Designed miniproteins, single chains, continued (2). Designs and how they scored, part 32

Each design is a single chain, and the fold is of that chain. pLDDT is the mean over its residues in the fold that is shown.

## One batch from the design tools (miniprotein)

Design m5084
Fold by ESMFold2-Fast:
Structure m5084 (fold): chain A 98 residues (1-98)
Amino acid sequence: MEREERLKEILQRFAEGYRRMLEALKEPDEERRLRRLEEIAEEMQPVLDEFRELVAEMEYEEGTKLLDLLEELAKRGFSEEVEEFVRAYKEILELERK
């Protein structure tokens, strides 16, 4: 349905945004890194808002965790989009740990 198509687009934008964040985190210049991260955060904010609204329409549960939601979406036919997003997200988490 139309909501599913919009969700696919949002997940693809998330994957791209997270890839950009991953590249920004590899930037050795601290000032330049922060600037890029701020720019990406501003670009991702409206995408996050759309995602939250679509998720609220699909789910009745309060407090649904992002990873649990993504796993559920993968089972519903968004496997490629979710895999790309989760892969980028995990890479960012690994860099953050350092």
Scores: mean pLDDT 63

Design m5085
Fold by ESMFold2-Fast:
Structure m5085 (fold): chain A 63 residues (1-63)
Amino acid sequence: MEEKRARIASLEARLVELQKEADTKINEMKEKGVDEQTIKEFKNKYLEEIQRLQDEIARLDAE
């Protein structure tokens, strides 16, 4: 159980990093005057990666 909790915590830390990175990149694009559609498409790519990590966490939790 301890090792499983450590793996989940590691994946959660990676999720936090991805969310923070996505937010920073989106803000940079807004400052550069990138259009809303391009920003939305970029955000969707991060959402896909976040979903993959969430799926991995769910698999570990379901054990």
Scores: mean pLDDT 79

Design m5086
Fold by ESMFold2-Fast:
Structure m5086 (fold): chain A 64 residues (1-64)
Amino acid sequence: DIDISMARMAVAVLRATKASPEERRAFGKRMAAHSESPVVRRAGEMLAAGASLDEVEAWLDELE
């Protein structure tokens, strides 16, 4: 699923760049505001609410 793959890529980028909690929240807010994908928007909402990268990945795993 391309939507799940896009959300996984966003999480992977945040993990690879060692994004701080503040950076993850800011990135999540932009994902939620600008994405056309409901999955990417929900992942963004979770990050904006302070969810960990592991929590978002676990949620994405439930969708597969």
Scores: mean pLDDT 85

Design m5087
Fold by ESMFold2-Fast:
Structure m5087 (fold): chain A 60 residues (1-60)
Amino acid sequence: GEKALESAKKAVEGTKNPLLSGAAIGDAYLHLGLSEEEAKKLAEEAGVSLEEAIRLGQQL
């Protein structure tokens, strides 16, 4: 759980590209055990919806 949140936070903080941030958040939610509530907060920070982040994470 903790590692997934840290990785997703670094992706959001390290890039100004909402597609890359969204993909990282979606991947962490789908594959790394990031909680829905944590994923929603990070997606909001990145300027994308959780639904869009999930879609982007699936399209790796």
Scores: mean pLDDT 74

Design m5088
Fold by ESMFold2-Fast:
Structure m5088 (fold): chain A 107 residues (1-107)
Amino acid sequence: SAAAKKKAQLEKIKEEKLEEVMEFIRTAAQRVLEDPSVAAQEAVKAGEFIYEKAKELKKKGISLAEFEVRLTEEMQKLAQELGPAVEAFVDQVLLTYIILKNLDELS
């Protein structure tokens, strides 16, 4: 059906944006592991990047709730794989995103 095809397209866009976000976060996490002094700056950049991708998803009518659940799961997995320094970084990334989202009443 047309509705099923549209749902599949929106799910694909959501997964593509999630993968793009996670690639950005993994690259930033590596920079933090090499130099912990950049953690705060990298967390702000990553949170801003997530926020821009969330705005794109919202404009397409995609639910942010499912995106945020999947994002949180992937970020917690990354923190478990790379250890406590990245766990702190991931928490700051998510906090930055939540602050930006709430300030703009994005959802």
Scores: mean pLDDT 86

Design m5089
Fold by ESMFold2-Fast:
Structure m5089 (fold): chain A 73 residues (1-73)
Amino acid sequence: VLPTPVALKLAIQELEAAKKETNPQLIQKTKNAIGPFLRQYTDLPEAKIQEIVALVQAEKYDEAIAYLKSLLE
């Protein structure tokens, strides 16, 4: 099942903001929130959620954003 486009677009916007963030507490908050957000508001398989979470934990925001954009197809 394809996830809700709105939830994916919100996740993309949060990661774009996180790329510009220098506050360690806000960076950690984003890292902690992305997994639960995707589990709550999308029908993504757990394997795909774990891939996105791993990219965000590694601060590979461009790769995470590209992956989320690919899921909008």
Scores: mean pLDDT 80

Design m5090
Fold by ESMFold2-Fast:
Structure m5090 (fold): chain A 69 residues (1-69)
Amino acid sequence: SPEQLQLAKLHEQALEELPAEEHKQFNKASQLFDEGKYEEALAAFKSLQEKYPNSTALAELIKIAEEKL
């Protein structure tokens, strides 16, 4: 679906924007989102955005997660 393609692109972009040591935390947040645990995913994405405020991919993922609540 178009939504799945957008999420895959944002995931790839976030991995490019985030340092390698954060990839495990980001992948866990992405897994929570895929499992429909939107509140937990949102909290995890926001935690990462606080450390990396210039990540446009995290900002878009946060917006999408909020739209699911």
Scores: mean pLDDT 87

Design m5091
Fold by ESMFold2-Fast:
Structure m5091 (fold): chain A 86 residues (1-86)
Amino acid sequence: SELLERARRLIRLAREYLRQGNYREALRYASEAVRVLAELLSPERYTGLLLRAIGLEIDAELTGNYKKAAEELIRLAEELLRELEE
């Protein structure tokens, strides 16, 4: 699936930026990965995942804790990818 391949690339980029200490970019790519993977799920799960990603992004902007938000969204994206890969 094109969306699964895109999600895999986005997760790899998020992990690399997290490794480099570039937490804002890590969060950006991790959030995009969750949004892409959410498109392959039911409408209820899609909405919940989108709201979770947005909430973590807003919290990071307000607190400056981009690392925590990025780590949580990378973990979520990896869990969703595992679910969808069989």
Scores: mean pLDDT 87

Design m5092
Fold by ESMFold2-Fast:
Structure m5092 (fold): chain A 99 residues (1-99)
Amino acid sequence: SLAEKIIEEILSKFPNVSEQLIRDLLFQAVGAKLNGQEIKRPQRTPSHTDDELGAMHAIIDIINSMSREELEEIYKDLLASFSAEEQAEIEKEIAESKA
């Protein structure tokens, strides 16, 4: 999918950043852009690693270069992925409760 291609590209450039963080940031940024909200680049802070900040900037640059149709495809793909991740988190919590 287009979303997986973008996530793979960002992970290739920033391998120390969590895949889940990249997915969450991409989903939020695409959703905001589709709703006509202004997306501002985050300023460097001590709470962000250089790689995390770099990944955030890369995501914003990518979505700002994309058509509405491409953004809608990414949003749909990520929404499906988010549902699967939520199920996995519930399963993990149940497993930890039994230990």
Scores: mean pLDDT 68

Design m5093
Fold by ESMFold2-Fast:
Structure m5093 (fold): chain A 80 residues (1-80)
Amino acid sequence: MQAGLDRLAASTSQAERDQIIADTKELIKKAKEYKKKGDIRKASSYLSAAGILLAALSLMDPSATETIEELRKELQEVAK
């Protein structure tokens, strides 16, 4: 497990981490849109994908606590 985390951190560039943040925000945005349309199944799928990316970001860059907390709050708000 630790060796895997070290490998992921070493191979993941700052640009890749920034892309994961952008992708997570986009997935949360799409989840909000589908929830407003009443498409709960699609909204749940996008929320699940956003949660997976958020977990990956937490492993790759634990120092991004502020961004992770912001995204977590957005995710929880949409999941209500």
Scores: mean pLDDT 74

Design m5094
Fold by ESMFold2-Fast:
Structure m5094 (fold): chain A 82 residues (1-82)
Amino acid sequence: SLPKKTIELSDEEIEELIKQAEEALKNGDYPTALDYLKKIIESGKVDVNAVAFFATTPIKEAPKSVDEYTKKVAEILRKLNT
């Protein structure tokens, strides 16, 4: 279905949420960072199982099918877990 405001987030909105989560993390505002990450996961644009796995696994790259947004979200979660 269309990546608009009603059912799911657009790619631009996902990028914005990732950046906002990183900014919140940078400020030590972990609850806000987690809120943004939950919105990204809830949109269905990332694989939550892969995010959880990669957040705890020190890998260089993710497979292309689980790439870009999932990698960014996993990196933020790794920082939150520190």
Scores: mean pLDDT 66

Design m5095
Fold by ESMFold2-Fast:
Formats: structure tokens, C-alpha cells, sequence
Structure m5095 (fold): chain A 94 residues (1-94)
């Protein structure tokens, strides 16, 4: 059902946000470079995007709707990555 799809997408988003936060904390604790954090965040993004695509296929979402959901996820993920990198950069400058 559409409700089950939305719940699955919300769980994917929550897991993505948790993995992003974990990566940022690991970067701070282990003194990673911005490039190392970026690489890790891109891995997390790719995994989450694959899970989103699998959910859309599982629920037979029409291509036009699937493309919109994917685009919205990619745009939100990009903003999250930029925010995490800026946070680490600011901490290193302090």
C-alpha cells in the first residue's frame, strides 16, 4: 500500500540520518580530513539511494513519481552532506 511505502521510505531516511551522524562523530573523534568524511558520506548516500530505489520497485511506483521521490531524496542528501562537511570544517578552524 502507499502508506506502507511511505513508512518504508521514512525508515530509510531515518537510517540514512543516523549513519550520517555516526560518520560525522567518527570523523571528529579520529581527526578525519574533509575528503575522508566526504568519501564516507557518499558511500552512505549511495547505499540509501539503492534502498529507496528498491522500495519504489517493490511497491510498483510509476516512473514519473519514482523520479520525483529520487530527486527529492538526492537534493536532501546533498544538503545534509554539505552541512556535515561545513560542521567539520568549522570545528577544525576553531
Amino acid sequence: SMKDLQEELEKIKEEFEKEMLRALLDAIRNNWSLEELRARLEEIRKKALEEVKKALEKYNVPQSEAEKIIKEFEEEAERSIESALRYLEDLKAA
Scores: mean pLDDT 89

Design m5096
Fold by ESMFold2-Fast:
Structure m5096 (fold): chain A 60 residues (1-60)
Amino acid sequence: SSLEKQLELVKKAREIAEEMIEYAKKNGLFTEEQIERLQKNLDYLKKVEEKLEAEIKARS
């Protein structure tokens, strides 16, 4: 179903966001504000992942 595909894509986006934040912290190429924005986006992706997992479970 489309929910399972959305969950897969969100998980991939979260992994990329985690790697990007790690890279940003190590190289100093990003401002603190940019890193904070990336962290907020990561937190949002984690919440979406939890909601999608809960919705899939509820519909099963």
Scores: mean pLDDT 83

Design m5097
Fold by ESMFold2-Fast:
Parts: C-alpha cells; sequence; structure tokens
Structure m5097 (fold): chain A 89 residues (1-89)
C-alpha cells in the first residue's frame, strides 16, 4: 500500500530535504508556502513514510499520515513508528 504524508511547521530548508528524500524513493512531493511551510507527499512505502515522519517530527513538524481509510496525526518519533506499524501491507 502507498502512503500519503502531509507535514506542517517545517523550515523551507527541511521541507526541501524531505521532498528530495521522497522523490529519491519514488514518491511525489509538493511544497506549499504561506504563513507556514506545508509539504504534501504521495506514493510512499511504509519504510520511507517512517523515515520522512521521524525526520519531520525531529525538526518540530506535525505529520499527517494517510493510507486507505486510516489517518494518523503524529508529533513524536514514537507516535510516527506506531502509526506506520498499524498500516496494513
Amino acid sequence: MMIHVTVTGLSPEVAEELKKLAEKNGGKASIIESSKTTVSILGLSKETALEIAELAVKNGGTVTITAGDKTFIVETPEEARKAVEELKT
């Protein structure tokens, strides 16, 4: 199953780093700048989604992970790991 990740609250520098990591692993990433930087990423594997979520929360971001009908909001590395472990396939 491919996973969708949305990250909010990052610096533009960290947002670009997440975009490069996602694209290197076959995902598609969009950066939206307004009062805060939002990164939307599609097409992630479970392993890449965990790596991106952990990196984002370490840098003060809030991560929304969506796969199928399941959505998780995570703010800590432990929450990111639990959310990804609950995803099927």
Scores: mean pLDDT 77

Design m5098
Fold by ESMFold2-Fast:
Structure m5098 (fold): chain A 77 residues (1-77)
Amino acid sequence: MKAEIVQIAAEAGRRVLELAREGRVSEEAARTGLTGLGHIIQGDFEAAEEKIEEAGKIDPETAEIVREALEKAKELE
């Protein structure tokens, strides 16, 4: 597991959790986004993209945060 990818996912996860704590996003959207970040950490970018699409149907901002993390992780490949 690349430390840089974990750091990218941790930063994105912090942003998603902040939205959830303030009630700006549903728990379902937050869980879906966080699951996508977990896939990014595991290097499963295809599964991450599927979770980004699911999150986007619930909350576009959460999906955008996770998509930014995926793009940054892909740059490290």
Scores: mean pLDDT 83

Design m5099
Fold by ESMFold2-Fast:
Formats: structure tokens, sequence, C-alpha cells
Structure m5099 (fold): chain A 131 residues (1-131)
């Protein structure tokens, strides 16, 4: 079962995404309401997919992505997590920063659950062919 971690400070948005992912056959292994919690849950669960909001209190989504990627390099992880950033800022500058931080994909807010599920399914299928 594919393991998913969700970082988003909006509880209602998190609950909706969790329900949709679990209905689609994914295992939601943890949730974080800020970047620090999301990074700690990442270390605890080693998820296959991380959905992370850019706008969280304390450590931002981009800062959490950087820490996850630095941790993976230090630990010698051969199959890094798929990281998808959820953002209201789709400017060229914001997209470039997210990609530089290590994001594999970006989904604009407000989130369509069908778009989210299709995108996660596509990235997971691609990664499984590489393994």
Amino acid sequence: MVKVLIGDDDEAARERIVAALEAAGYEVVGTGSNGEETFEEYKKHKPDVILIDEEMPGMSGIEAIRKIREYEKKAGVKNPSIIIMLTRDTSDEAIAEAIEAGADGIIPKPISLSTLLNYVNALVAQKQKEG
C-alpha cells in the first residue's frame, strides 16, 4: 500500500484529502499542521508521497521540503519520497523556488480532489516503473 503524509494547517482541507486518498486505496500514515510536524512525521513514517502546503505557520512548506531532501541525501536514501506542493502562488518565481527546494510537482489551490488523485496516481505509477 502506498504511504502518504499530509502537511496542511487547514484541518478541514486535511480531513477531505485524507478521506479521498483512503477511499482511493492509499495509506495516510501521518499529518502535520506545520513544517516542523510534517518533517518529524516524515522521519517517523518514511512515506512514499508527501502532500505539503506552502503556507504553514513556523516552518514553511518549502523549508520542510528542503529539510526532507537534505535528510534523504545524508541518509543515502535510494528511492526519495515524491513531494507535491499545494500552493495559491503559481508565479514563475514561486514554482522555480519549489522545484529548486526539491518538489516533484505543484497543485494549485483550491484543490480539486479528482485532480489531486489523478496527479498522485500518475507520479506513483512513474516511480514504480523506475524501481
Scores: mean pLDDT 83

Design m5100
Fold by ESMFold2-Fast:
Structure m5100 (fold): chain A 71 residues (1-71)
Amino acid sequence: LTPLQKEVLLAIYKNGGVATPSDLAKVAAKAATPEDLGRAVQELLDQGYIRVEDGRLVLTEKGLKVAKELE
């Protein structure tokens, strides 16, 4: 995982395991461009660390395990 992908997972975890793209704007503002954030989110989706449910980004079991190690 890249540093940005780890920050995204940790941000979703701290937000209760679910986040909208707007919730991640705080990570984007400090760590990345909107394009970099979008790519990190897509790579996390492709790798199965997060999933989309009802327009929200949700941690999978795989993503939750990694996020817990990052706190």
Scores: mean pLDDT 78

Design m5101
Fold by ESMFold2-Fast:
Structure m5101 (fold): chain A 90 residues (1-90)
Amino acid sequence: MRERLLEALRADVERNREAYRALIEERRRLEELEREGRIEEFAREVRERMEKVLGIVRSDEESYVTAKVALDLELALLATAGFTEEDVLA
């Protein structure tokens, strides 16, 4: 089972390399905004996007936490597949 899962994850990364690149760039943007103390802008953007696309109504704080956790989880799949961020961005 684990071997089949790893094969599937590697195939996913190869097929969706551009999407993973975008996720890495989003994470780096979030880290930059956190360092600059500009997380409120990101939180509002995420809240508006989730409400528009998914119809989910949340506070800015809830939207920020949800986006951060989701981004970390999605990028954990990349690491599980055996890829580094640099492998995807190269």
Scores: mean pLDDT 76

Design m5102
Fold by ESMFold2-Fast:
Structure m5102 (fold): chain A 91 residues (1-91)
Amino acid sequence: GLSPAQARAALAVVRDVVLAVLAAGGGRLTRTQFSLALQRAYRLLTARFGDDAARRVVDTVRGQVLPLLDRNGFLTPADLDAALAQALARL
């Protein structure tokens, strides 16, 4: 399992990758863009934390973000911050 410090560090990697795509997309992220951002985050997380930890982090974040995408059709920076806070509580 991830320590609390590792969980925070892993979510910071996800946040940085997703925020870079959000900035390029004018503050809105589609489901397709989010999926590609998570694939990139998974590779970075696997290199740092191993594949089991990377899968757990990515799956937890996906579970928090997908309902927001289903409801709104896009993700904002505020939505991301809320989803990452919920993901941290579940890791």
Scores: mean pLDDT 87

Design m5103
Fold by ESMFold2-Fast:
Structure m5103 (fold): chain A 85 residues (1-85)
Amino acid sequence: SELEKLAEKAKEAAAKGDLEEAKKYLKEIKKLYDQEVEDAAKAGKDKSKVVAEKVGRLLLLVVEMWEAENKATSDAEIGEALRSM
């Protein structure tokens, strides 16, 4: 799906330390979520529940991005430690 592709690109950008590219993908994901919220409202669904779900998904993605960046940093630190032996 488009959301999955954008989420993977956001995590890859975070792992590379490219925060501007990561922000770009997060903004695109937000646009898709805003559209889903409006579509849900037009369909008579509880807008508040849809917003809460999308906020939760964004928070999980931010955690995944943070973990990807930390893993990249840890891998680099291990590499430096090995070179210093």
Scores: mean pLDDT 76

Design m5104
Fold by ESMFold2-Fast:
Structure m5104 (fold): chain A 86 residues (1-86)
Amino acid sequence: SDDEEDERILEAFESLSEEELWELLEEASKESKEGSELVEVLKKLREEPDDAKGRAIAEEFRKRYTSEEIREIQRELARKAVEKLE
């Protein structure tokens, strides 16, 4: 199930530092256009100190993809990241 896959991914990521996780996600994003777009949005959110501007950046991405599509992009990105640990 999706929950079991998410649990396995989280367990793999628990062994990594926050910086190692970000590096891994960046490398994984290179294999997917949608994943690259998601990682770029997340980076902009990290660097944006203004909450209103951050919300606008997130909303722009949500206009391009449905909530279900965003979840699928996140799961695919996480799967590719775990594969790079091998």
Scores: mean pLDDT 74

Design m5105
Fold by ESMFold2-Fast:
Structure m5105 (fold): chain A 87 residues (1-87)
Amino acid sequence: GIEFSPKTKKELAELKKKPVDELLTELKALFPSTSAKDRMRAELIAVALAPEHKAEVEKILREQLDHKNDYVRNRALAVLAGLKTIV
């Protein structure tokens, strides 16, 4: 599961001010990134969008389950499992 700290709640509120289409595009681009910073941002975007845009977020994450690299697939599965307990 994903634990919400006060800092994370503030960052999630700031992300929700951005256009949904922009955040979904960023999530899709950054999730398979080899950069830890990009991966953390992608996961934070998924969490921010999940309450209101769960279907679109889950669609992007399910596409990552078909990724060539085990690390991307395993992270997609973990985030999907976490989102199931949030909404």
Scores: mean pLDDT 76

Design m5106
Fold by ESMFold2-Fast:
Structure m5106 (fold): chain A 64 residues (1-64)
Amino acid sequence: SAVSQALKAAIEALEAGDAEAAVAALREAINHSTSPAVIAMARRALEAAEAGDLEAARAILTGE
């Protein structure tokens, strides 16, 4: 799905240290998702990435 591809792109961007790409991908995931749980997770990751904490953002997205 578009959401799954956006979340994958966000993780890859975070692993590469590309905060701008990660933020863009997370916003795309939020815009395409209808799941409150996924939106909440992506918003938390977005806040961490915007604060420059890419490790925290990655942990939020890869956690269960």
Scores: mean pLDDT 84

Design m5107
Fold by ESMFold2-Fast:
Structure m5107 (fold): chain A 68 residues (1-68)
Amino acid sequence: SHALEHEMLRLVTEAMDRMATASPEEQAALLAELRARLEGLVARAPDHERPTWRAAVDRAIATLEAAA
């Protein structure tokens, strides 16, 4: 779904912007918040798309955790 793609991109971009000026403690909280929001996206995805969305979410979180 293009709507889910745009929402995921927006959430990840907002998290990256907020993390750039955040303390390590704030970064941990922002990552937890992002993870919760992205889990909500996966839950709202159609059943046949969920494995694809799960993989995309896992990649996004892993990338941000590695950069933190």
Scores: mean pLDDT 82

Design m5108
Fold by ESMFold2-Fast:
Structure m5108 (fold): chain A 62 residues (1-62)
Amino acid sequence: SFAEGARQAAEQGKPDEAGNYASGALAKHGSDPVAGRMAGDGAVQGNAELAKQGAELAEKST
């Protein structure tokens, strides 16, 4: 799943990869504004953990 990919990327300290997985989760699983904000903030700040949380929230919101 996209959330699983984001978790692996975050564990490896790869914010760009985590952000890519978060974008995939948002595109497929919904438009939760909190998930979108977390994913966007994570990508801008280079915060892989925040991007991971955005991906997980997007998948949970479906």
Scores: mean pLDDT 74

Design m5109
Fold by ESMFold2-Fast:
Structure m5109 (fold): chain A 93 residues (1-93)
Amino acid sequence: DVLGGAPLETLLERYELVEFELDEEGRITRFRLVSPSGVEVETDEVAELVNRQVRALERLIEQARKEGDQEKLERYERELERLRRLLRELAER
């Protein structure tokens, strides 16, 4: 999917969000977009990439904590919380 590398925010600027659901762990379980021409774009790969980004941030936080790097810890925690807030807002619509 050529859209798989695009940031979530960039996709939301270009397409209309028609379906969005999160599981109990806050992972995207449904994500569908519609183009301006009305063609549905299924974005399973984008959902997987966003879920992977959350997982990567969680691992980076764990590593920073083990290393005692307070600056990195605070930075990654802020980015993860920002992403989680965005996902919650989309799910609550």
Scores: mean pLDDT 74

Design m5110
Fold by ESMFold2-Fast:
Structure m5110 (fold): chain A 55 residues (1-55)
Amino acid sequence: SMMEEEEAKLRELLARRGWSEDQIEAFLDYRRQLRRKIETRDRSPVDLSKLTIKV
């Protein structure tokens, strides 16, 4: 799917910028959550406490 290709490119970009694998996975997971919230128009907050880098 287009999302899988986008995630693959983001993994390479973030890894090149010095992000760890765990940080990249956490960021991609939060992006998936945000996209689902946009689709369902859910306005509940996203928990960013596990991320040390700005989203």
Scores: mean pLDDT 71

Design m5111
Fold by ESMFold2-Fast:
Order: structure tokens, then sequence, then C-alpha cells
Structure m5111 (fold): chain A 70 residues (1-70)
């Protein structure tokens, strides 16, 4: 079965330096063909929207997922 551990490994391969939660989110969104928003990242990681925007930009720059601006 697909596990959170697999998503974490895939996400970390897409962009270096990701936390386990952010790596899993990036891999999951990419697998589903979904673009991330700062609000999605903020909600999933329990962080501010401003920090989520920085993370969304980082993931897009790394080519991990597509980014939709706020």
Amino acid sequence: METMQRLIAEGKALAPGLSDKLAALAAGYRDLGLAVTPVDIANELSITVETGERYARYLAEAGAVEYKPV
C-alpha cells in the first residue's frame, strides 16, 4: 500500500530541505496534478499564510508542484 513514508521520500527527491509534512504534501499534490496555494500549505502545516507563500514559491522554483498565486 502507498504509505506516508513513500510520499515523504518522493517529495524530498523533488526539492531538497523539505520537512516530512511539506515533502508529503508536495508529492501528493504533484501526483494528483493539483497546484498549491499559500492557504493550502498554511492549513496543512499550521503556519501563517505568509510562510505558506514562501514555501509555495520554493516548491514551484524547485519544480516540485505548480503554484497558483493568492
Scores: mean pLDDT 72

Design m5112
Fold by ESMFold2-Fast:
Structure m5112 (fold): chain A 61 residues (1-61)
Amino acid sequence: DKPFWERFLEAARRAYEEVVADLKKETGLSLEEILKDPELRAKFMERFNKRLQEILKEDYK
């Protein structure tokens, strides 16, 4: 059995990597620059939370 926390961490890592890659592609900026910019950070957090929820829902189907 995989505990919920392990699934959550795997989903969070995947969501993080995918959103980072997408924002780097769209902006041409480094991860540090994206996280330092308040607007890009907010966009990152919004996309991250949405993607994380999608992955977690798929993991429970």
Scores: mean pLDDT 78

Design m5113
Fold by ESMFold2-Fast:
Structure m5113 (fold): chain A 96 residues (1-96)
Amino acid sequence: MVVLPKPRYVVVAVLPASLPEQVQQDIATMTELARETGMELAKIFRDASGNVMLVFVGESEEAAEALADRIRQAVPNLVTVSVTQLTPEEAKRWEA
């Protein structure tokens, strides 16, 4: 009898550097959408160009895809959004 481990999924959304007030509003919007879909905001960081990257984690592919779709609809200045399946070891690193 093999018990499969729960899969982990990450959603990465990238916002442009040039709209500080809009970036704050978009972060708030994405965090609310993550809560509604059962995803958690794990990290926020900036790249060398000043783009803001948000990393959300969860246990459901359906929740991750739903969050990505809702972000695409709600955030018109979105640079990109991606969904990736993580190993259990990788998921622990994103949750720490």
Scores: mean pLDDT 74

Design m5114
Fold by ESMFold2-Fast:
Structure m5114 (fold): chain A 67 residues (1-67)
Amino acid sequence: SSRLKKLFEELKKAGMPADEIKRRLEEEYNRQLKLVDTIPDVDLQNELKKAIEETYREILEEIEREA
């Protein structure tokens, strides 16, 4: 989740268009979810998945507000 925010900041600093930022964040989001799905502890998996989903939603809302 902190990595998603860092990526968002780096892409904004690079001056990327909003659509390109959204695409790259979606790729990272899906990558993180795939990694979480490999965790054997179902409770931990669900907790991490919710945290990642919440952070991703917050970033998308921020992009939409700044558009």
Scores: mean pLDDT 83

Design m5115
Fold by ESMFold2-Fast:
Order: C-alpha cells, then structure tokens, then sequence
Structure m5115 (fold): chain A 74 residues (1-74)
C-alpha cells in the first residue's frame, strides 16, 4: 500500500538520524554529502514505487534536487 511504502521510507530515513547528528557535530561535510545522497535515493525509490508510470521523470527531478542540496551544503 502507499501508506506502507511511505512508512518504510520514513523508517529508513529516521535510522540515518544518528549518523547525521554525528556528521554535524564533527563538521564532516563529506559524510553529510554522503547522507544527503542516501536520503535523496531513498525518497526517489519510494516515489518511483508509488508512481511507477512516472519513474523516469521522478528520477530526473530527484537528481536535480540532489544537485541543488549538495551545492547548498558545499
């Protein structure tokens, strides 16, 4: 179900919170960039599962958002 897909993605993203906190505390920009990529991939995969007919469009938009987010933290 859509609710199950959303719940699974939210749980995986939430599991990354301790790594984000550690990277922020350390000022580790490389680790933060890796975590931003991971979160972006999890969101893209969840949206593709919810809207498989738009999978390619969702991937392209996800890549554009990720590029902007990575630029913002550099």
Amino acid sequence: SAAAIKAAAEAEIRALEPEVEAALAAGDRERLAALVRRVGELLTEALQALYPEKAAEIRAKGEAVLAADLAAIA
Scores: mean pLDDT 85

Design m5116
Fold by ESMFold2-Fast:
Structure m5116 (fold): chain A 86 residues (1-86)
Amino acid sequence: MEEIKEAAKKADELGAKKVLFLGGESAAKEFAELTKAEVFNTKETTEEGIEKAVKEYKPDVIVASRAVAEAAEKVAKKYGIPLIVA
């Protein structure tokens, strides 16, 4: 998918070493194959769940599917982490 390739390119341009991918496992696997960063995947869709994953994995970048983008944006802004919507 063009969105996944674009997201991987943006993450690499940001020098991301650790990426939290918010979405399905198949999309996360495709993203991981396209980036040099270490990718952590979670199916969390709530602000609380995303915040928990951020605290656990300490990502440099968050990549979110459109379905969770609103919740992801709030958490990303709170922690000062770049957000990429795929």
Scores: mean pLDDT 83

Design m5117
Fold by ESMFold2-Fast:
Structure m5117 (fold): chain A 78 residues (1-78)
Amino acid sequence: SPELQRLIDEVAREAEERFGPEAAEEVRESLRRIYELTGGDLEKVRELAPLVVEAVGASARGDLERARRLAGEVEEAL
């Protein structure tokens, strides 16, 4: 979906500015996975994108407990 790719690129840009290029790639993969798991629900990807960014950011900072908790919140919201 061109709309999905545009959304992913926008969110990944934010993650790259905040946490670097590895975090941006993790965000891209996570958002694609949410889209797959929801059967193509673009609105759910938009809804969960901020939480994904914070989870990846926590991981990038080495806060693995917070990263796991936030990832669990994403899974629960699916």
Scores: mean pLDDT 88

Design m5118
Fold by ESMFold2-Fast:
Structure m5118 (fold): chain A 83 residues (1-83)
Amino acid sequence: AEAALERARELIEEARRLLEEASEHDPRAAEAARAAEKETPEAIGNALALAGEAAARSEDPELRERLTEAARKLLEAGRLLLE
């Protein structure tokens, strides 16, 4: 339980960094980063949905890759929080 929570927090921090970098180009990334601040399963689920939607709508392949990586980390973190 403790190890899973610590790993989830690391993934959330990594995802938030990627989302904050992406927020210079897409305001949905900023919204996703804010959603992830609460570190609850619900908040992470909301952040994941926002990051995934931003990635799907992005026409910039580099931005899409960063958003996809953030979404992947949030998905893994959400699974760890739900155990």
Scores: mean pLDDT 83

